# Designed miniproteins, single chains, continued (3): the designs that were tried, part 65

Each design is a single chain, and the fold is of that chain. pLDDT is the mean over its residues in the fold that is shown.

## One batch from the design tools (miniprotein)

Design m10248
Fold by ESMFold2-Fast:
Structure m10248 (fold): chain A 96 residues (1-96)
Amino acid sequence: SMAAQNQISAAESTLTRLLLPAVVEKRSLSPEQREQVRAELLTIAELLGESEEFIRRIEAIETDEELLEEYARLLSRVLKEAMDRAFERRKKLKEK
């Protein structure tokens, strides 16, 4: 689990730094950025245990818009899970 969490954190850092501004500004991705988004999405999806159907769908997407929508969905889920863990940890520290 530690190795998986480190991999997810690395992917999140790269995507947040490079792609979140593009999503917010609704800019087109370069071909290099598009393939980086696909690779990071597949990495996160596999680590989260997403279905084979989901993985095949990501592999088949050819438009920036659809890739960015799937990225936003997965990023939102990963961030919520990270926040929940942080809140639970802080709660335990406060009680002790």
Scores: mean pLDDT 70

Design m10249
Fold by ESMFold2-Fast:
Structure m10249 (fold): chain A 95 residues (1-95)
Amino acid sequence: VEKLGEITDEEASKLGTFTAIVTGDVDPEELKKIAEKAGLKNVKVYEVIYKGEKAYLVTGDAPSEEALKEAARKLATYAYKKGGKVKVLKSEPVG
């Protein structure tokens, strides 16, 4: 997993049409699979420090509003199961 170090909301929001911070005891490979299965394209997962805490940044390009909603929902469900949270920083379809 690529390490970006300290990241701000503004910096993260430039990396895709969907960007989200995920905390918890999550697997970055599973985050990528969840986002891809939800319909996101060009999915990348980065290890980041967000507001002083270790987190993962999930980025991708959403072909539709339905893909955005599905990605957000499934990532949140997985993070919650792993004792974490999801903060969506950007959620826009490609177009």
Scores: mean pLDDT 85

Design m10250
Fold by ESMFold2-Fast:
Structure m10250 (fold): chain A 74 residues (1-74)
Amino acid sequence: MEAARREERLRALAATAGALRGLGDYLDRVGADLSADPAEAAEAARRGAREGEARPLEERERVHEEAARLAAER
């Protein structure tokens, strides 16, 4: 019975696609701030990558919390 496993995979893919779209919107927002100062943005990105590697979950949670707050205000 592979139908149940196929449904599980489709749900996982849909969830992943949704997460990637959300991350794309988040990166576009962050990228807009960073692109204001290209030289400083490149240096800050390198530093942030090292320090931020420990914070991927926290960054995702902050984005989700902000989105939820905006939706609640809607």
Scores: mean pLDDT 58

Design m10251
Fold by ESMFold2-Fast:
Structure m10251 (fold): chain A 106 residues (1-106)
Amino acid sequence: MAPSEETIERYRRYLERELELLRAFGAPEETLREFERLREELLEAMENNDKAKAAEAGRQAAALVRPVREALEREYREELEEMERRGAKEEEIWAFLLEAARRLAA
């Protein structure tokens, strides 16, 4: 099934957030450039309904973010579980993750 424009726009916002997380964590310039390239490839593939290319670009982009996500989940597991338990808003969780990434980068 071809993704809707609304689905592509939500994915674009999600990828922008992942890129901000990589920057907050202090990822190398090369990693940031590679993620930006994969983001463009993924969104283009989604717009063209190229499922194979979208899946490959998405897998590669996820691999770049995985170490950051795993570090955050390991170090801040209790805080993240508490936020989820109390029904924290997406914006609040995102703000916490950015601050947590900066703390781990220091």
Scores: mean pLDDT 83

Design m10252
Fold by ESMFold2-Fast:
Structure m10252 (fold): chain A 83 residues (1-83)
Amino acid sequence: GVAGKEMYELMAKRTIDSAYQKALELIDQAEKLKDTPEADKLMQEALDLMETAVKIAKEASEDLYKKAEEKYKEVKKRIEEIK
């Protein structure tokens, strides 16, 4: 069977979803701290988190990679809207 691959894809999906939710929380916090050095650190943390999620997704499947890249683009767009 393909149990190992299926488990990895499920774990990757969960990691991507968790990273995306955490990135959005960090961006919301950065918006409240707008024009401070702390906001810049939070935005960078959100970007780093999503970049890691995209790398995990790429190793798991093409579909997860596409979805992770789309979420990463949304995070970058939200950061641009705050700046």
Scores: mean pLDDT 83

Design m10253
Fold by ESMFold2-Fast:
Structure m10253 (fold): chain A 100 residues (1-100)
Amino acid sequence: SPMEIVYETHEKFNEILAKLLSTLSPEEQKKAKELYDELMEKVMEIYEKYLKGEISPEEAAEKILEEYREFIKKLKELFPDKKEYIEELEKVVEEGEEKI
């Protein structure tokens, strides 16, 4: 299902993100966590609409992956020197999008 693809993408994404976070200073980690909290709020709002039957599983999955794309864009702006991790995060989201 599209939502199973989102779950798989989320797990892989968090593994890479954890590795990126381990390379950051405490202040940089705080900034990254604030962005991640914003991402999770947006994902939860989309997921609630899906649970209420307001949007299809396909629409929910697409919207969630769009929010992950926006998060990656913000990470690039904050951590331009972390290109290798950013490219891995982009690849995980791209693979999720291709499966939907």
Scores: mean pLDDT 90

Design m10254
Fold by ESMFold2-Fast:
Structure m10254 (fold): chain A 67 residues (1-67)
Amino acid sequence: MMDPREVAEAGLRLVGLPEADIRRITAAIERGDLVALNAEVERLVERYPEKREQIGTAIGIALGTVP
């Protein structure tokens, strides 16, 4: 069983996001704060629209929500 925080960190690093952005996402996942997580994901998608699908997939895999 993989830790969701570690899965998200690895996936977002492969997407090429800055460490500061990765830390905000992983901190929200570690706290179980879905509101903060959604806000950070929206901020990243706005900043990196070309990576929207990759960001969504990485988070979805980490949370076990990818179909």
Scores: mean pLDDT 78

Design m10255
Fold by ESMFold2-Fast:
Structure m10255 (fold): chain A 85 residues (1-85)
Amino acid sequence: LSKSQLRKKARELEKEGDNLFKEGRYYEAAELYLQTGLMYAKAGDYESAAISFRKAAEAYRQAGDLANAEFATEMAESMRQKAEE
C-alpha cells in the first residue's frame, strides 16, 4: 500500500475504533487502535501513530487488560520519540 492509502485506511479504522469505544466495546476498540497505529507508523506518520497507540492503551485499561495497555503505552512513547527526530 502507498503511504496515502495507509493513512486513509488508518483514519477509517480509527473512526471504527472510536465508535466501538463509545459503545463500551473496549477490547475490540483497542485492537483497532493498535492496527491504526501500526498503519500510521508504516506511513511514516509517527505523531499520528503515537496518538493511536495512546488510544489503544486507554481502551485496554478500560477493558482491564493492563499488560496490553502497558505495551501500547511503550509503543506510543517510541513513536513520539521518532516524531521528534
Scores: mean pLDDT 88

Design m10256
Fold by ESMFold2-Fast:
Structure m10256 (fold): chain A 76 residues (1-76)
Amino acid sequence: APVVTLTVAGVTASAELDADGTATVVLELEITEEPAAPEVRLDGEPDPRVRVAASEADKEPEVGERVTVTVTLRRV
């Protein structure tokens, strides 16, 4: 099964795409003053067909705090 890898601020999480082309990953991130761009890969390669469909943080991000972010990825 294809594996989606999401990297944000040096933190990486991976999940297999299901039969519907959806994967859900959970990241625990330390919030810094400098914003980090998310990087999405499919089987280790950048794939523009895989997109962030939804993201939800467990609390409002504050600098120096850790937040848990649940990210839903979809293959279009």
Scores: mean pLDDT 75

Design m10257
Fold by ESMFold2-Fast:
Order: sequence, then structure tokens, then C-alpha cells
Structure m10257 (fold): chain A 96 residues (1-96)
Amino acid sequence: MLQKLIDALAAAIEWLKKNPHASTEEVEELKEWLMKKYNLSRKKAEAIVKLALSQYIPDESKKGYADVLGVSVEELEKIIKEALELVKKGQAKNLL
């Protein structure tokens, strides 16, 4: 479900912005929370967190992330765009 991945990415971005000094253990807790809330596999939750930490995703990396998340590259670009819009509009804080 595309909306689920959008919400998961937006929540991860918002959490990381609020926790800029998060430890590796706290980031692992974020992954576990994403897995439970959005019914994601560990591999998908790890991909979401990596996307949230990235300032820019190069085109050559997009296919790898899309494959892990089970979406097309076009859907991945839509997920990133819509997640960033939720963060920008302050709507992502409601996902935490």
C-alpha cells in the first residue's frame, strides 16, 4: 500500500529531525516501531530509515530501494515527494 510507505517515511524523517543525536540503539527502536505500526519487514524498515537519513538519493540507488520496498521507481519517487510534503506541512508530527 503506497500510503503506508509514505506515512512510514514521513514518520521516520520527522522522528530523526526531532532526534538529531539519536544513538544506534534508539535508531533500532525506530525500526522496530516502524515494523509494528506499518506492518513492515525488517528489511523494509531499514530501507525507510536509510531513505529518511539521505539528503539526496542518486538515480542508481533508486532501483535498489524500490525493489526492497516492493514498488516501482516511479512509486518510490512519489513516496519520497509525498513524505517530504507531509513533513513540510507539519502533518508528519501526527504520525509519531
Scores: mean pLDDT 85

Design m10258
Fold by ESMFold2-Fast:
Structure m10258 (fold): chain A 87 residues (1-87)
Amino acid sequence: MPSIEELLEKLRAGAEEFREMLLNDESLSPEQKIAVFEATLRWEVREFERAVRADPSLSEEEKERAIREVREMGRELLEEFRREAEE
């Protein structure tokens, strides 16, 4: 299985790629861009948390750290996207 760090990096990279795609989509309003990004990011964070909690190879401390890190990353990515999308 990929490490927690690899999974976090993959999620961040995917979110940043999706951000660039949405920001360049001239057919969507800023509000629509934010709504789509938020929904996608919330889903990805939730699935990451479920995968981490279900992994028997991870210690309790590793699970808590990973969940805290993905939640913080998700919050920061959403706040940054809102600033960029709202002009």
Scores: mean pLDDT 82

Design m10259
Fold by ESMFold2-Fast:
Structure m10259 (fold): chain A 62 residues (1-62)
Amino acid sequence: STYKKAAEALREGLERGLPEDMLIGGVSATYGLPESALRAGLNTLKKGGSIEEAAEVMKKVS
């Protein structure tokens, strides 16, 4: 799933300490997903959510 791949990329970027705006922009460009969906997924991950939970949230926002 594109959403799962995007969620995995967001988690890797968070673990590496990348700036949120750079991370959102990069993942949006790579997977063609709207920034609003990626921000929802990123917020899920920041709250300790799983990759699967982030992917489901992004799919609902898209």
Scores: mean pLDDT 85

Design m10260
Fold by ESMFold2-Fast:
Structure m10260 (fold): chain A 86 residues (1-86)
Amino acid sequence: MEEFIKKAIEDLKSVLKNAKNDIEQAILGSLFVRDLVEYLKSNPNFSDEDIIKVLEAIKKAVEESDIPENVKNFLLREIDREIEKV
């Protein structure tokens, strides 16, 4: 679990770093979160508790990231929405 979380955070950081502008960061970041949730829900090896744990770790990584506040607030809202659906 911890290795998976670390890899997911590294992949998110890569997506955000490689985005060309704030709009692309918001779009690619939200797509990353959505695709991650879909993957986790489709995989029987992840419990609802595991999914929440992954999303909370991703949320913390976004909060600690050096991205524009508007992008950060948008992604945090998207992550919170996905946590509530689990």
Scores: mean pLDDT 85

Design m10261
Fold by ESMFold2-Fast:
Parts: sequence; structure tokens; C-alpha cells
Structure m10261 (fold): chain A 79 residues (1-79)
Amino acid sequence: AMVKYVGLDVDPKSTQPIIFLTRDKEIFEKFKERFPNRKIYHAFSEEEAIELAKKNPDAVIVAPPTEDELAEEIEKKVN
């Protein structure tokens, strides 16, 4: 399985875990409210996101536009 970065546009019908990359807890909490029945992990840093992706190879990486470049680099490192 390939862990993909999908920006903020996640498939609402998918059951894949989400790794949400942001340093902003308020952005994370607002995102989590949109998907209350989905497993969402909060990654505060690149290292946490890489660790979570390795433990959850079925997950998708999600990030706000401010973290876009970092999320793309994480996708490259975990695949």
C-alpha cells in the first residue's frame, strides 16, 4: 500500500486512517469535527508523520496549504 498526500480534499466514503500534519491544534480540531467517525492521527512534525505513516501504511496524509511542501516531502520519504 502507498501512503498518499491528498491535501485537504479527503474522500468522505473512505475508511482509510488520516494522518493530519499541522502545528496548529485549532486547525486540527476543526478538521477532526468534519470527520467524527474516522480515525485521525495528529502529526505535529515531519518525524511524527513519518513514524505514523510507517505504522499505518493504509493511511492518507492530509495537511493545510501552509504545510503542502512538507507533506509532499513526507510522502516521498515513506514510499
Scores: mean pLDDT 81

Design m10262
Fold by ESMFold2-Fast:
Structure m10262 (fold): chain A 62 residues (1-62)
Amino acid sequence: MEKLREQIKKEREKYKEQIERAARESMPGVADVAEAVARTVPEEEREKMLEVARRVREEYER
């Protein structure tokens, strides 16, 4: 159980770093992809995904 939690945490950190890297390199579409994914997931997760998209837009559009 501990091993799985640690692995998930490491993958989340890696994805966070990749997203920040893409934002720094002005990679387009990250927020658009998050919005598109939000439309394909259950309503409970959709609100969470839309929040991520909004945060991404605010972070590198400001």
Scores: mean pLDDT 61

Design m10263
Fold by ESMFold2-Fast:
Structure m10263 (fold): chain A 86 residues (1-86)
Amino acid sequence: MTEKKIEELKKKIQEIEELLNRAVSYADAGKVDEARRLLTQAARLYEEVKKEASKDPEIKKELTEDINKVEQLIRDASERIAAARA
């Protein structure tokens, strides 16, 4: 079960990264509203992953680096969207 759960959460992390990459691309194209929508979806998935990972110490340990990476990507995307709007 733990291994399957780790795989499921890693797949969600990949989905978050894809959403954030698309959000940055839309921001660069001046499509700020679309970028913000994708950022919101990514942030929601991130909170789900963080909550699920926190339920099991082994899962949390395995995913800590991936979760930290996604947190930084969310910050970067947020800054880029803010800059595109300004």
Scores: mean pLDDT 84

Design m10264
Fold by ESMFold2-Fast:
Structure m10264 (fold): chain A 61 residues (1-61)
Amino acid sequence: MTPEEQREAIAREHGERAEAEFAAIPAPTVEQLVELGRRAMEETHREQEAKGLPPLKISGS
């Protein structure tokens, strides 16, 4: 698996976990959705960093 593939796999895994948690909530609020997304992003970045994978850089000027 390439570093890019591994990075995407980590992001997808954490995203799927967040979706599963969201789907388990009978009446999710906007605040719960935002918090789940924030945690998924944070966990994704932490695992990518722990494995020595660089995050995608903002290519803007």
Scores: mean pLDDT 72

Design m10265
Fold by ESMFold2-Fast:
Structure m10265 (fold): chain A 88 residues (1-88)
Amino acid sequence: GPAPIAPEVAEAILEAVRAAVEEGLPVARAAGIGLRLLGAAVDVSLGTASGEEAAQRVYDVARWLREEGLDRTAEAARRAADAILAAA
């Protein structure tokens, strides 16, 4: 059955959403970033992705955010990927 999402993963995802709002993104766009990160964590919970596969997707999001100039959001997303790896 689905495994619970670790609190550290949920907290890291929320920190990425907060960072996006602090970097000036509209709340809806920040929430969209958070949903992408949460989707990776949910796939691990459902057993449809390994922690390594899910973390790689989140690292790819972090790289994209850095390319967009959202450096604080990118760093928070990178920490979320690290948390997914540690919890899996």
Scores: mean pLDDT 88

Design m10266
Fold by ESMFold2-Fast:
Structure m10266 (fold): chain A 78 residues (1-78)
Amino acid sequence: MPEEVKKLLEELERRTEEVVKEILETGDPKKGEELKEELKKLRELAKRVFPPEKLEPFEEFLEELIKRIEEAIEKVKA
């Protein structure tokens, strides 16, 4: 995996952890919803620029981050 892509993945994971923490601490899902939208847009952009063999692992990674955000939102709704 190119180093630039790896740094991007690490940054996205860190941002996701920070947003999940904030949702759980504040009970406010707004930042989670905003980050989910950013990740969805990034997934669509990736489809245009990544070759197929690199796209699938990247999409799976983004889906995992989205799932973590959704789980945090669900916990504060309950």
Scores: mean pLDDT 79

Design m10267
Fold by ESMFold2-Fast:
Structure m10267 (fold): chain A 92 residues (1-92)
Amino acid sequence: MVVSLEEAEQAKKVLDGNIDKILKELEKLPKEKQEEFIKKVIPQLKKWIDELRELAEEARKQGKEEVAKIFEEMIKKLEETIEKLEEILKSL
């Protein structure tokens, strides 16, 4: 469902917190477990991107451009996180 501006901003804060937790958990893991963790996390983040793209499109259809922009910011953050995780995976 398309959310209010306040709800979208709250969802972004929750996502930012979840990303921070993922990165902190990864940092504490030994290298062998980091590979397994990253391989499980990347598909989940890609799924969230797909869901957010759908939500952003729906928000635009309803004239909620500000809400759509927040979802696009969340997508960008997820894409940046995936890039960092893929870089870490290459270093393992």
Scores: mean pLDDT 84

Design m10268
Fold by ESMFold2-Fast:
Structure m10268 (fold): chain A 59 residues (1-59)
Amino acid sequence: DRDKLLAFIDKEIDAARREHPDLSDFEVGLIRAVVTLSVFYNRLTEQQIEDLIRKMVKA
């Protein structure tokens, strides 16, 4: 469900921000936008969302 996926994305993004405090607000916003678009277009699972966020943070 959309609301549950959005809440999960926000929770995972906040966790990534806590782990990587050197990320700028712009970078966090960009990662969130890319992840959100990918989830709604490609119907990603929670595991795929976590993997994508991890990959984006490392870029």
Scores: mean pLDDT 79

Design m10269
Fold by ESMFold2-Fast:
Order: sequence, then structure tokens, then C-alpha cells
Structure m10269 (fold): chain A 100 residues (1-100)
Amino acid sequence: MDALLAELERALARLRALRAETTDPEAKAQIDRFIELAEEIIRMLREGAPLEEIERKLKEAADVARAATDLITDPALRRRVEDEALRILVLAQEMLDLMR
């Protein structure tokens, strides 16, 4: 668990840096929403919230990540945002699967 949390926190830090590079206000807003959802999911995982609620938040976070990347016109920046968002979602899912 702690190793996955550390990797997830590093991915969030990288995503925050990419948010600073993003110029589109709508894309920034979606990245901010994704970060807020990811932080909430981490808190829910730490506090042992119901798995169904965490799964619902993960689905919402995935939809928000897609919306954010669709708004980024720079293909290099879009790929970097996609990679970090996907890493966060995969790590959160792995943590959820460990908590069955």
C-alpha cells in the first residue's frame, strides 16, 4: 500500500506541473477537478470507505481525465497529461483491488 501511495503522490505532483503548463482555462479546470477527485479517492482508500463509492469516484475521475485531454490541442502536452492521469487511475485501482 505505502509504495503505491508514494507512486500515486509522485504522479499527482507531475500532473500539477503539467496543469501549470496548460494554457486553456477549460482544460485547467478539468485537470483541477481530476486532481480533487484523485485526492478524495486517496482519502477514501485510507479511511476504508465503501468500495462501491470508491469505484464510482474512479469512473468519474476517468471521465474527467478524458474531458481534460480532449481540450488540450498540443499533442505532446496531451500525451503527458494522459500518461500521468492513467498512471494515477491504475495505481488507485490497484489499491482498491488490494482492499477487496
Scores: mean pLDDT 85

Design m10270
Fold by ESMFold2-Fast:
Structure m10270 (fold): chain A 87 residues (1-87)
Amino acid sequence: SEKEKLIKELNEKLDEVIKLLDLNQEGRDALRKAIEKSLKVASVEDLKKAIEHLEKAIKDIKKLKEKPSPELSYNFGYHLQKAIENG
């Protein structure tokens, strides 16, 4: 289904965030658990918004690794939070 494809894409983007942040097992489990609770009730539109926010967070954290910036740090945190709230 479309929802299953979106959940797969969201999990792939989440895996990329986890790798970029170098999260330990406890951090990975906490983040996945937070998102899993929202995924059970999320609509197709909510999942698309969550994926968009994760993509923006991934771009921001990659830029932060190349050139640290307070603005990019804020934007990363904002998009990650919005992904969790909508996913």
Scores: mean pLDDT 74

Design m10271
Fold by ESMFold2-Fast:
Structure m10271 (fold): chain A 96 residues (1-96)
Amino acid sequence: MIEVEVYEIVVRVRTETKEKAEELARLLQATLDKNKHLVDKYEIKVYDDGTVEITLWSRREDDAVEAANLLVETAVKAGAESIEVLPVKKVKVVEE
């Protein structure tokens, strides 16, 4: 098995309602789809309290940081109440 190191960033965005969170999640997904060269994988979760959590993984730290910055910009423009970017983590994944 091959161990590969990737950089993980979690971005949490709070909105006023679940409906606003679902709209924001669509905008964030569109931002990532437009910039797919920066991210190997991402996951977006929408919570009933209006929170959107995006986890992204990239093989380069600079690419992960740039993707997170684009997500923050998108969330600010969409009127997010608060945005939290967790510190970058280097994680090991096992690939066959």
Scores: mean pLDDT 83

Design m10272
Fold by ESMFold2-Fast:
Structure m10272 (fold): chain A 68 residues (1-68)
Amino acid sequence: SMDDLRRRLEELERNIELTKERIRELEQQARQETDPRVRTRLEILIGFHRIVLDTEEMEIERIRQQIE
């Protein structure tokens, strides 16, 4: 139903904001990290979260097109 889609949209919007915050935190940590091994691990983790973010943003666009 449209109500189910709107609830899903709100959930995804909340998840996107949390993912964006996590990426900002990790980017700040990576900039301050002096150990290149740890920095590389942080960069891999950032890349993973960016893929998740892109996937969730694509789902939001799809749902918005169905609602509006």
Scores: mean pLDDT 87

Design m10273
Fold by ESMFold2-Fast:
Parts: structure tokens; C-alpha cells; sequence
Structure m10273 (fold): chain A 57 residues (1-57)
């Protein structure tokens, strides 16, 4: 069903955001805190909120 597809897509999106958060943390350890790290962290927080909002609809 479309609901089952949607649930799978949401789970995949959450896992993708989690992996990217880990990647940016490793990037920060290597290159230090910079504008790119701050931008990526803000973007990932926004993506997480968008996933939560999409799940409610």
C-alpha cells in the first residue's frame, strides 16, 4: 500500500540523515569547526524536522 511505501521512505530518510550527521561529525574532527560544518548541521536539523512533519501528514 502507499502507507507501507511511505513508512519505508521515511525510515530510509531518517537513516540517511543519521549517516550524514555522523559524516559531518567526522569531518569536523578532521577539519575543525567551519562555515561548512555549521551549514551542514543546520541543513540536517531542517531535514529531520521536515521528516517529522511529513510523517504527520
Amino acid sequence: SMEEQFKRDIELARKAVERQKKAIDEYEKTYGKNSYVEYKKRLLDEMEKAIEEAEKK
Scores: mean pLDDT 83

Design m10274
Fold by ESMFold2-Fast:
Structure m10274 (fold): chain A 58 residues (1-58)
Amino acid sequence: SEFDEMAEALANHLKTLSSLSERKAAIRVFVRHLRDRGYSEDNVSRVVNRARALVAAS
């Protein structure tokens, strides 16, 4: 799905970042882009939570 693809893209980006502060900043930028594109808060949360789960499973 579109949301799974976005979550995988975010997770892959987060895996390239070595610090928690860099990862938090990347998530904030990503959330802003989704909101600017008109995604709902529920959809934004779903994508971010899935991306974080993918990072944790690595």
Scores: mean pLDDT 86

Design m10275
Fold by ESMFold2-Fast:
Structure m10275 (fold): chain A 101 residues (1-101)
Amino acid sequence: SSEQRELLQQTLRLLQQALATVQRAKAGEISREEAIFELEIQLGLMGIIRGIAKILGLDTTPIDRAIELLREAIEYVKKGDLDKAIELLQEAIRELEEALA
């Protein structure tokens, strides 16, 4: 459970970074293309965390859900719907905080 908690905390930090990336794009501080690039890196890192959890025999369900919502958020960023992307990332953060409670 301590290893599961650490991996979920790392996933939460990546989701918080993803939210900040989309918010920076919405504020015009970075381009949409730069935001997509950063989000794809965060998604890749979550994939590594999921792989580690699987090797350790841990429940990947909360990480799989975070990956699903981040993938969906990236698609909305690609469509220019940054508000929907922010909403999805806030949902992912809330669900993961509940898993850590």
Scores: mean pLDDT 92

Design m10276
Fold by ESMFold2-Fast:
Structure m10276 (fold): chain A 89 residues (1-89)
Amino acid sequence: SMEEIKKKKEIEEEFEALQKEYKETVKEALGLIIRSEEYKPEAIKKIEAQVEKLRKFVEKLEKEDPSFVPKAKELLEKAERFLEYVKGV
């Protein structure tokens, strides 16, 4: 239906925005860590906020478009792995 096409487009646009946000979060977090260990908690907080946004997006997709869940979960898993990496440095 036209409603289904519109909803899929909105989901794709939201995913692209979250992908862009994730890339910017990675840049900001790495920039903070490179400057000083004092900024590590701030870097972790920024990444955790992005992980939470991605988790909520996945939960939304499980109800609204289950076919998109694998792509969203891949991005979530990348964000979670980056969070663990940052916690370890």
Scores: mean pLDDT 87

Design m10277
Fold by ESMFold2-Fast:
Structure m10277 (fold): chain A 103 residues (1-103)
Amino acid sequence: MDDLLEALKKVLTPEQVKKVEESLKRLEEAMSKLHPEVQELVRETLERVSRLVEEGDLKGAVHELSVRFTSAAILAISYGEGEEGLEVLKSADRISDVLEEAL
């Protein structure tokens, strides 16, 4: 979501923002192949993470991203979407690593 990138520009370097943007682009491609319930969980998580980043709660953002994207990946695997579910987990890891650098 563009709102997440705008929020991150306030707390991260341009290089770190670019890493998150590249991770989100990869996630968007995987999203097109995911079950609608998984897509909704990922979108709701990104909106919540964006709000936490805007509030300065980077620890809360990392926690929500980890918990909710893990749940989304498990749901994706249950629908037979294991490769796409793995991309959700990889995106969570990449974004969390960047957010933790700002802690």
Scores: mean pLDDT 83

Design m10278
Fold by ESMFold2-Fast:
Structure m10278 (fold): chain A 74 residues (1-74)
Amino acid sequence: SMEEKIKELLEEAKKKFEELFKEGLPYDELQNRVGAVVQELRKKLEELGASEEEIQEALNEFYKYYAELYKKSV
């Protein structure tokens, strides 16, 4: 289903973020790299034909995960 494909892409993006986080980049560089991951995720979701609402929901879940993982590092 579309929801399952969206979840798979979201999990891929989360994994890429985890790898970036482990590199110990300065905050500004990490933000720039995360921006690229988000842009790639959006592009893949658009290519799947996901609606703008589905894209926004996926991006919101990614940012929640970002915040949660960052919080655990403090």
Scores: mean pLDDT 82

Design m10279
Fold by ESMFold2-Fast:
Parts: sequence; C-alpha cells; structure tokens
Structure m10279 (fold): chain A 68 residues (1-68)
Amino acid sequence: SSGVELLARIVSAETGVSFEKALAALEEALRLYQEGRVEEAVEVLMRDLGLSRKQAESVLEALAELSK
C-alpha cells in the first residue's frame, strides 16, 4: 500500500537500508503481525533494519495503523 511505501522511504532514510530492503522487511513484519506472530514481526524489523526493540515496536504500531 502507499502508506507502507511511505514508511519504507522514512525507514530507509533513517537507517541507511535500501528502499527495497526496507519495504520487504516491513511487508514481512506486517504479514507476521496479521498472523498473530507479533514477537517474530518485531525480530524481523530489528534484524533486517538494524532497529532497536523500541524502534521496531514503534514501526510495527505504525504498520498496524496503516493496515486498517
């Protein structure tokens, strides 16, 4: 979605990770979240984007809002 793409651009700019990699990580985290696999979604964001747990939790909250 356009909202996820915007979030991927922001994450890419803040972390130095490519847009394509950021988008893939956000889409995977959203999929895991929708499956009820919340901890795995947080771990994907930390691993693939280099985010702290608090940053990953905030990004996941933004993803949840954008998926409504």
Scores: mean pLDDT 87

Design m10280
Fold by ESMFold2-Fast:
Structure m10280 (fold): chain A 76 residues (1-76)
Amino acid sequence: MISEEEKKKIIEVLERGREEAMNDPSLSPEMKKVIEEYVDRMIEVVREAKTREEFQARAAEVRAEFQERLAAILAE
């Protein structure tokens, strides 16, 4: 079971990462959009997951999707 306190901590870390990325002038608009979408999807996964196994599985799927999207942007 994932505690509500643990979920809150993970969400706070994700929100901070998004804020830092959005304020980074070296990141392209495309990269910022991908990061924003990644954070939104991860927060949804954290909120909906009832077990650590569920969180790990869903988080892995989201990470794989966004790694593919980032690779596509970098490959141009």
Scores: mean pLDDT 80

Design m10281
Fold by ESMFold2-Fast:
Structure m10281 (fold): chain A 61 residues (1-61)
Amino acid sequence: SKKDLEEYLDIVKNSPVGGLRLEAANYLKKYGDEELKEEVRKIANDPSMDQRIRDFAKTIL
C-alpha cells in the first residue's frame, strides 16, 4: 500500500540499522510508484543528507 511505501521510505532515511535500510530499499525498488521515485530523487539530491544515504537512494532509482 502507499502507507507501507511511505513507512519503508522513512526507514531508508532514518533507520540506524543498515540491514533494515537494505530491506526497505529493495522493497521500494520492487513496489515503488512514480510518486515514490520523486521522493527518492529528492533524497538522492539533498546535500544535507548523509552521502551513504544519498548513494543508497540512487540504487533505488
Scores: mean pLDDT 74

Design m10282
Fold by ESMFold2-Fast:
Structure m10282 (fold): chain A 97 residues (1-97)
Amino acid sequence: MKEKKKELIEELLEKTGRSLEEIIKALDLVDNDGDGYLSREELLDVLKRLGDGKLTDEEIEELVEKILEVFDKDGDGKLDYKELIEVMKELEEEKKK
């Protein structure tokens, strides 16, 4: 499971051309409820902004579906973005070693 999570985050970085820090900041900005969960719609908005016209709507939707499949523990269509941030931090530390 952790391997798939890290691989998905690396795919996000590669396709968006954004840094881990930029993605983390974007996720924090769209959590309107401050509950640490993102809806599918909020995640779509984040990826559209991070893609900055470099990604098609189809590519963005595919990334959203992959993220929800890997990170949606309850199958309710909500992403635990705190877990996503923790995996991103682990990946950042791993690449510095």
Scores: mean pLDDT 72

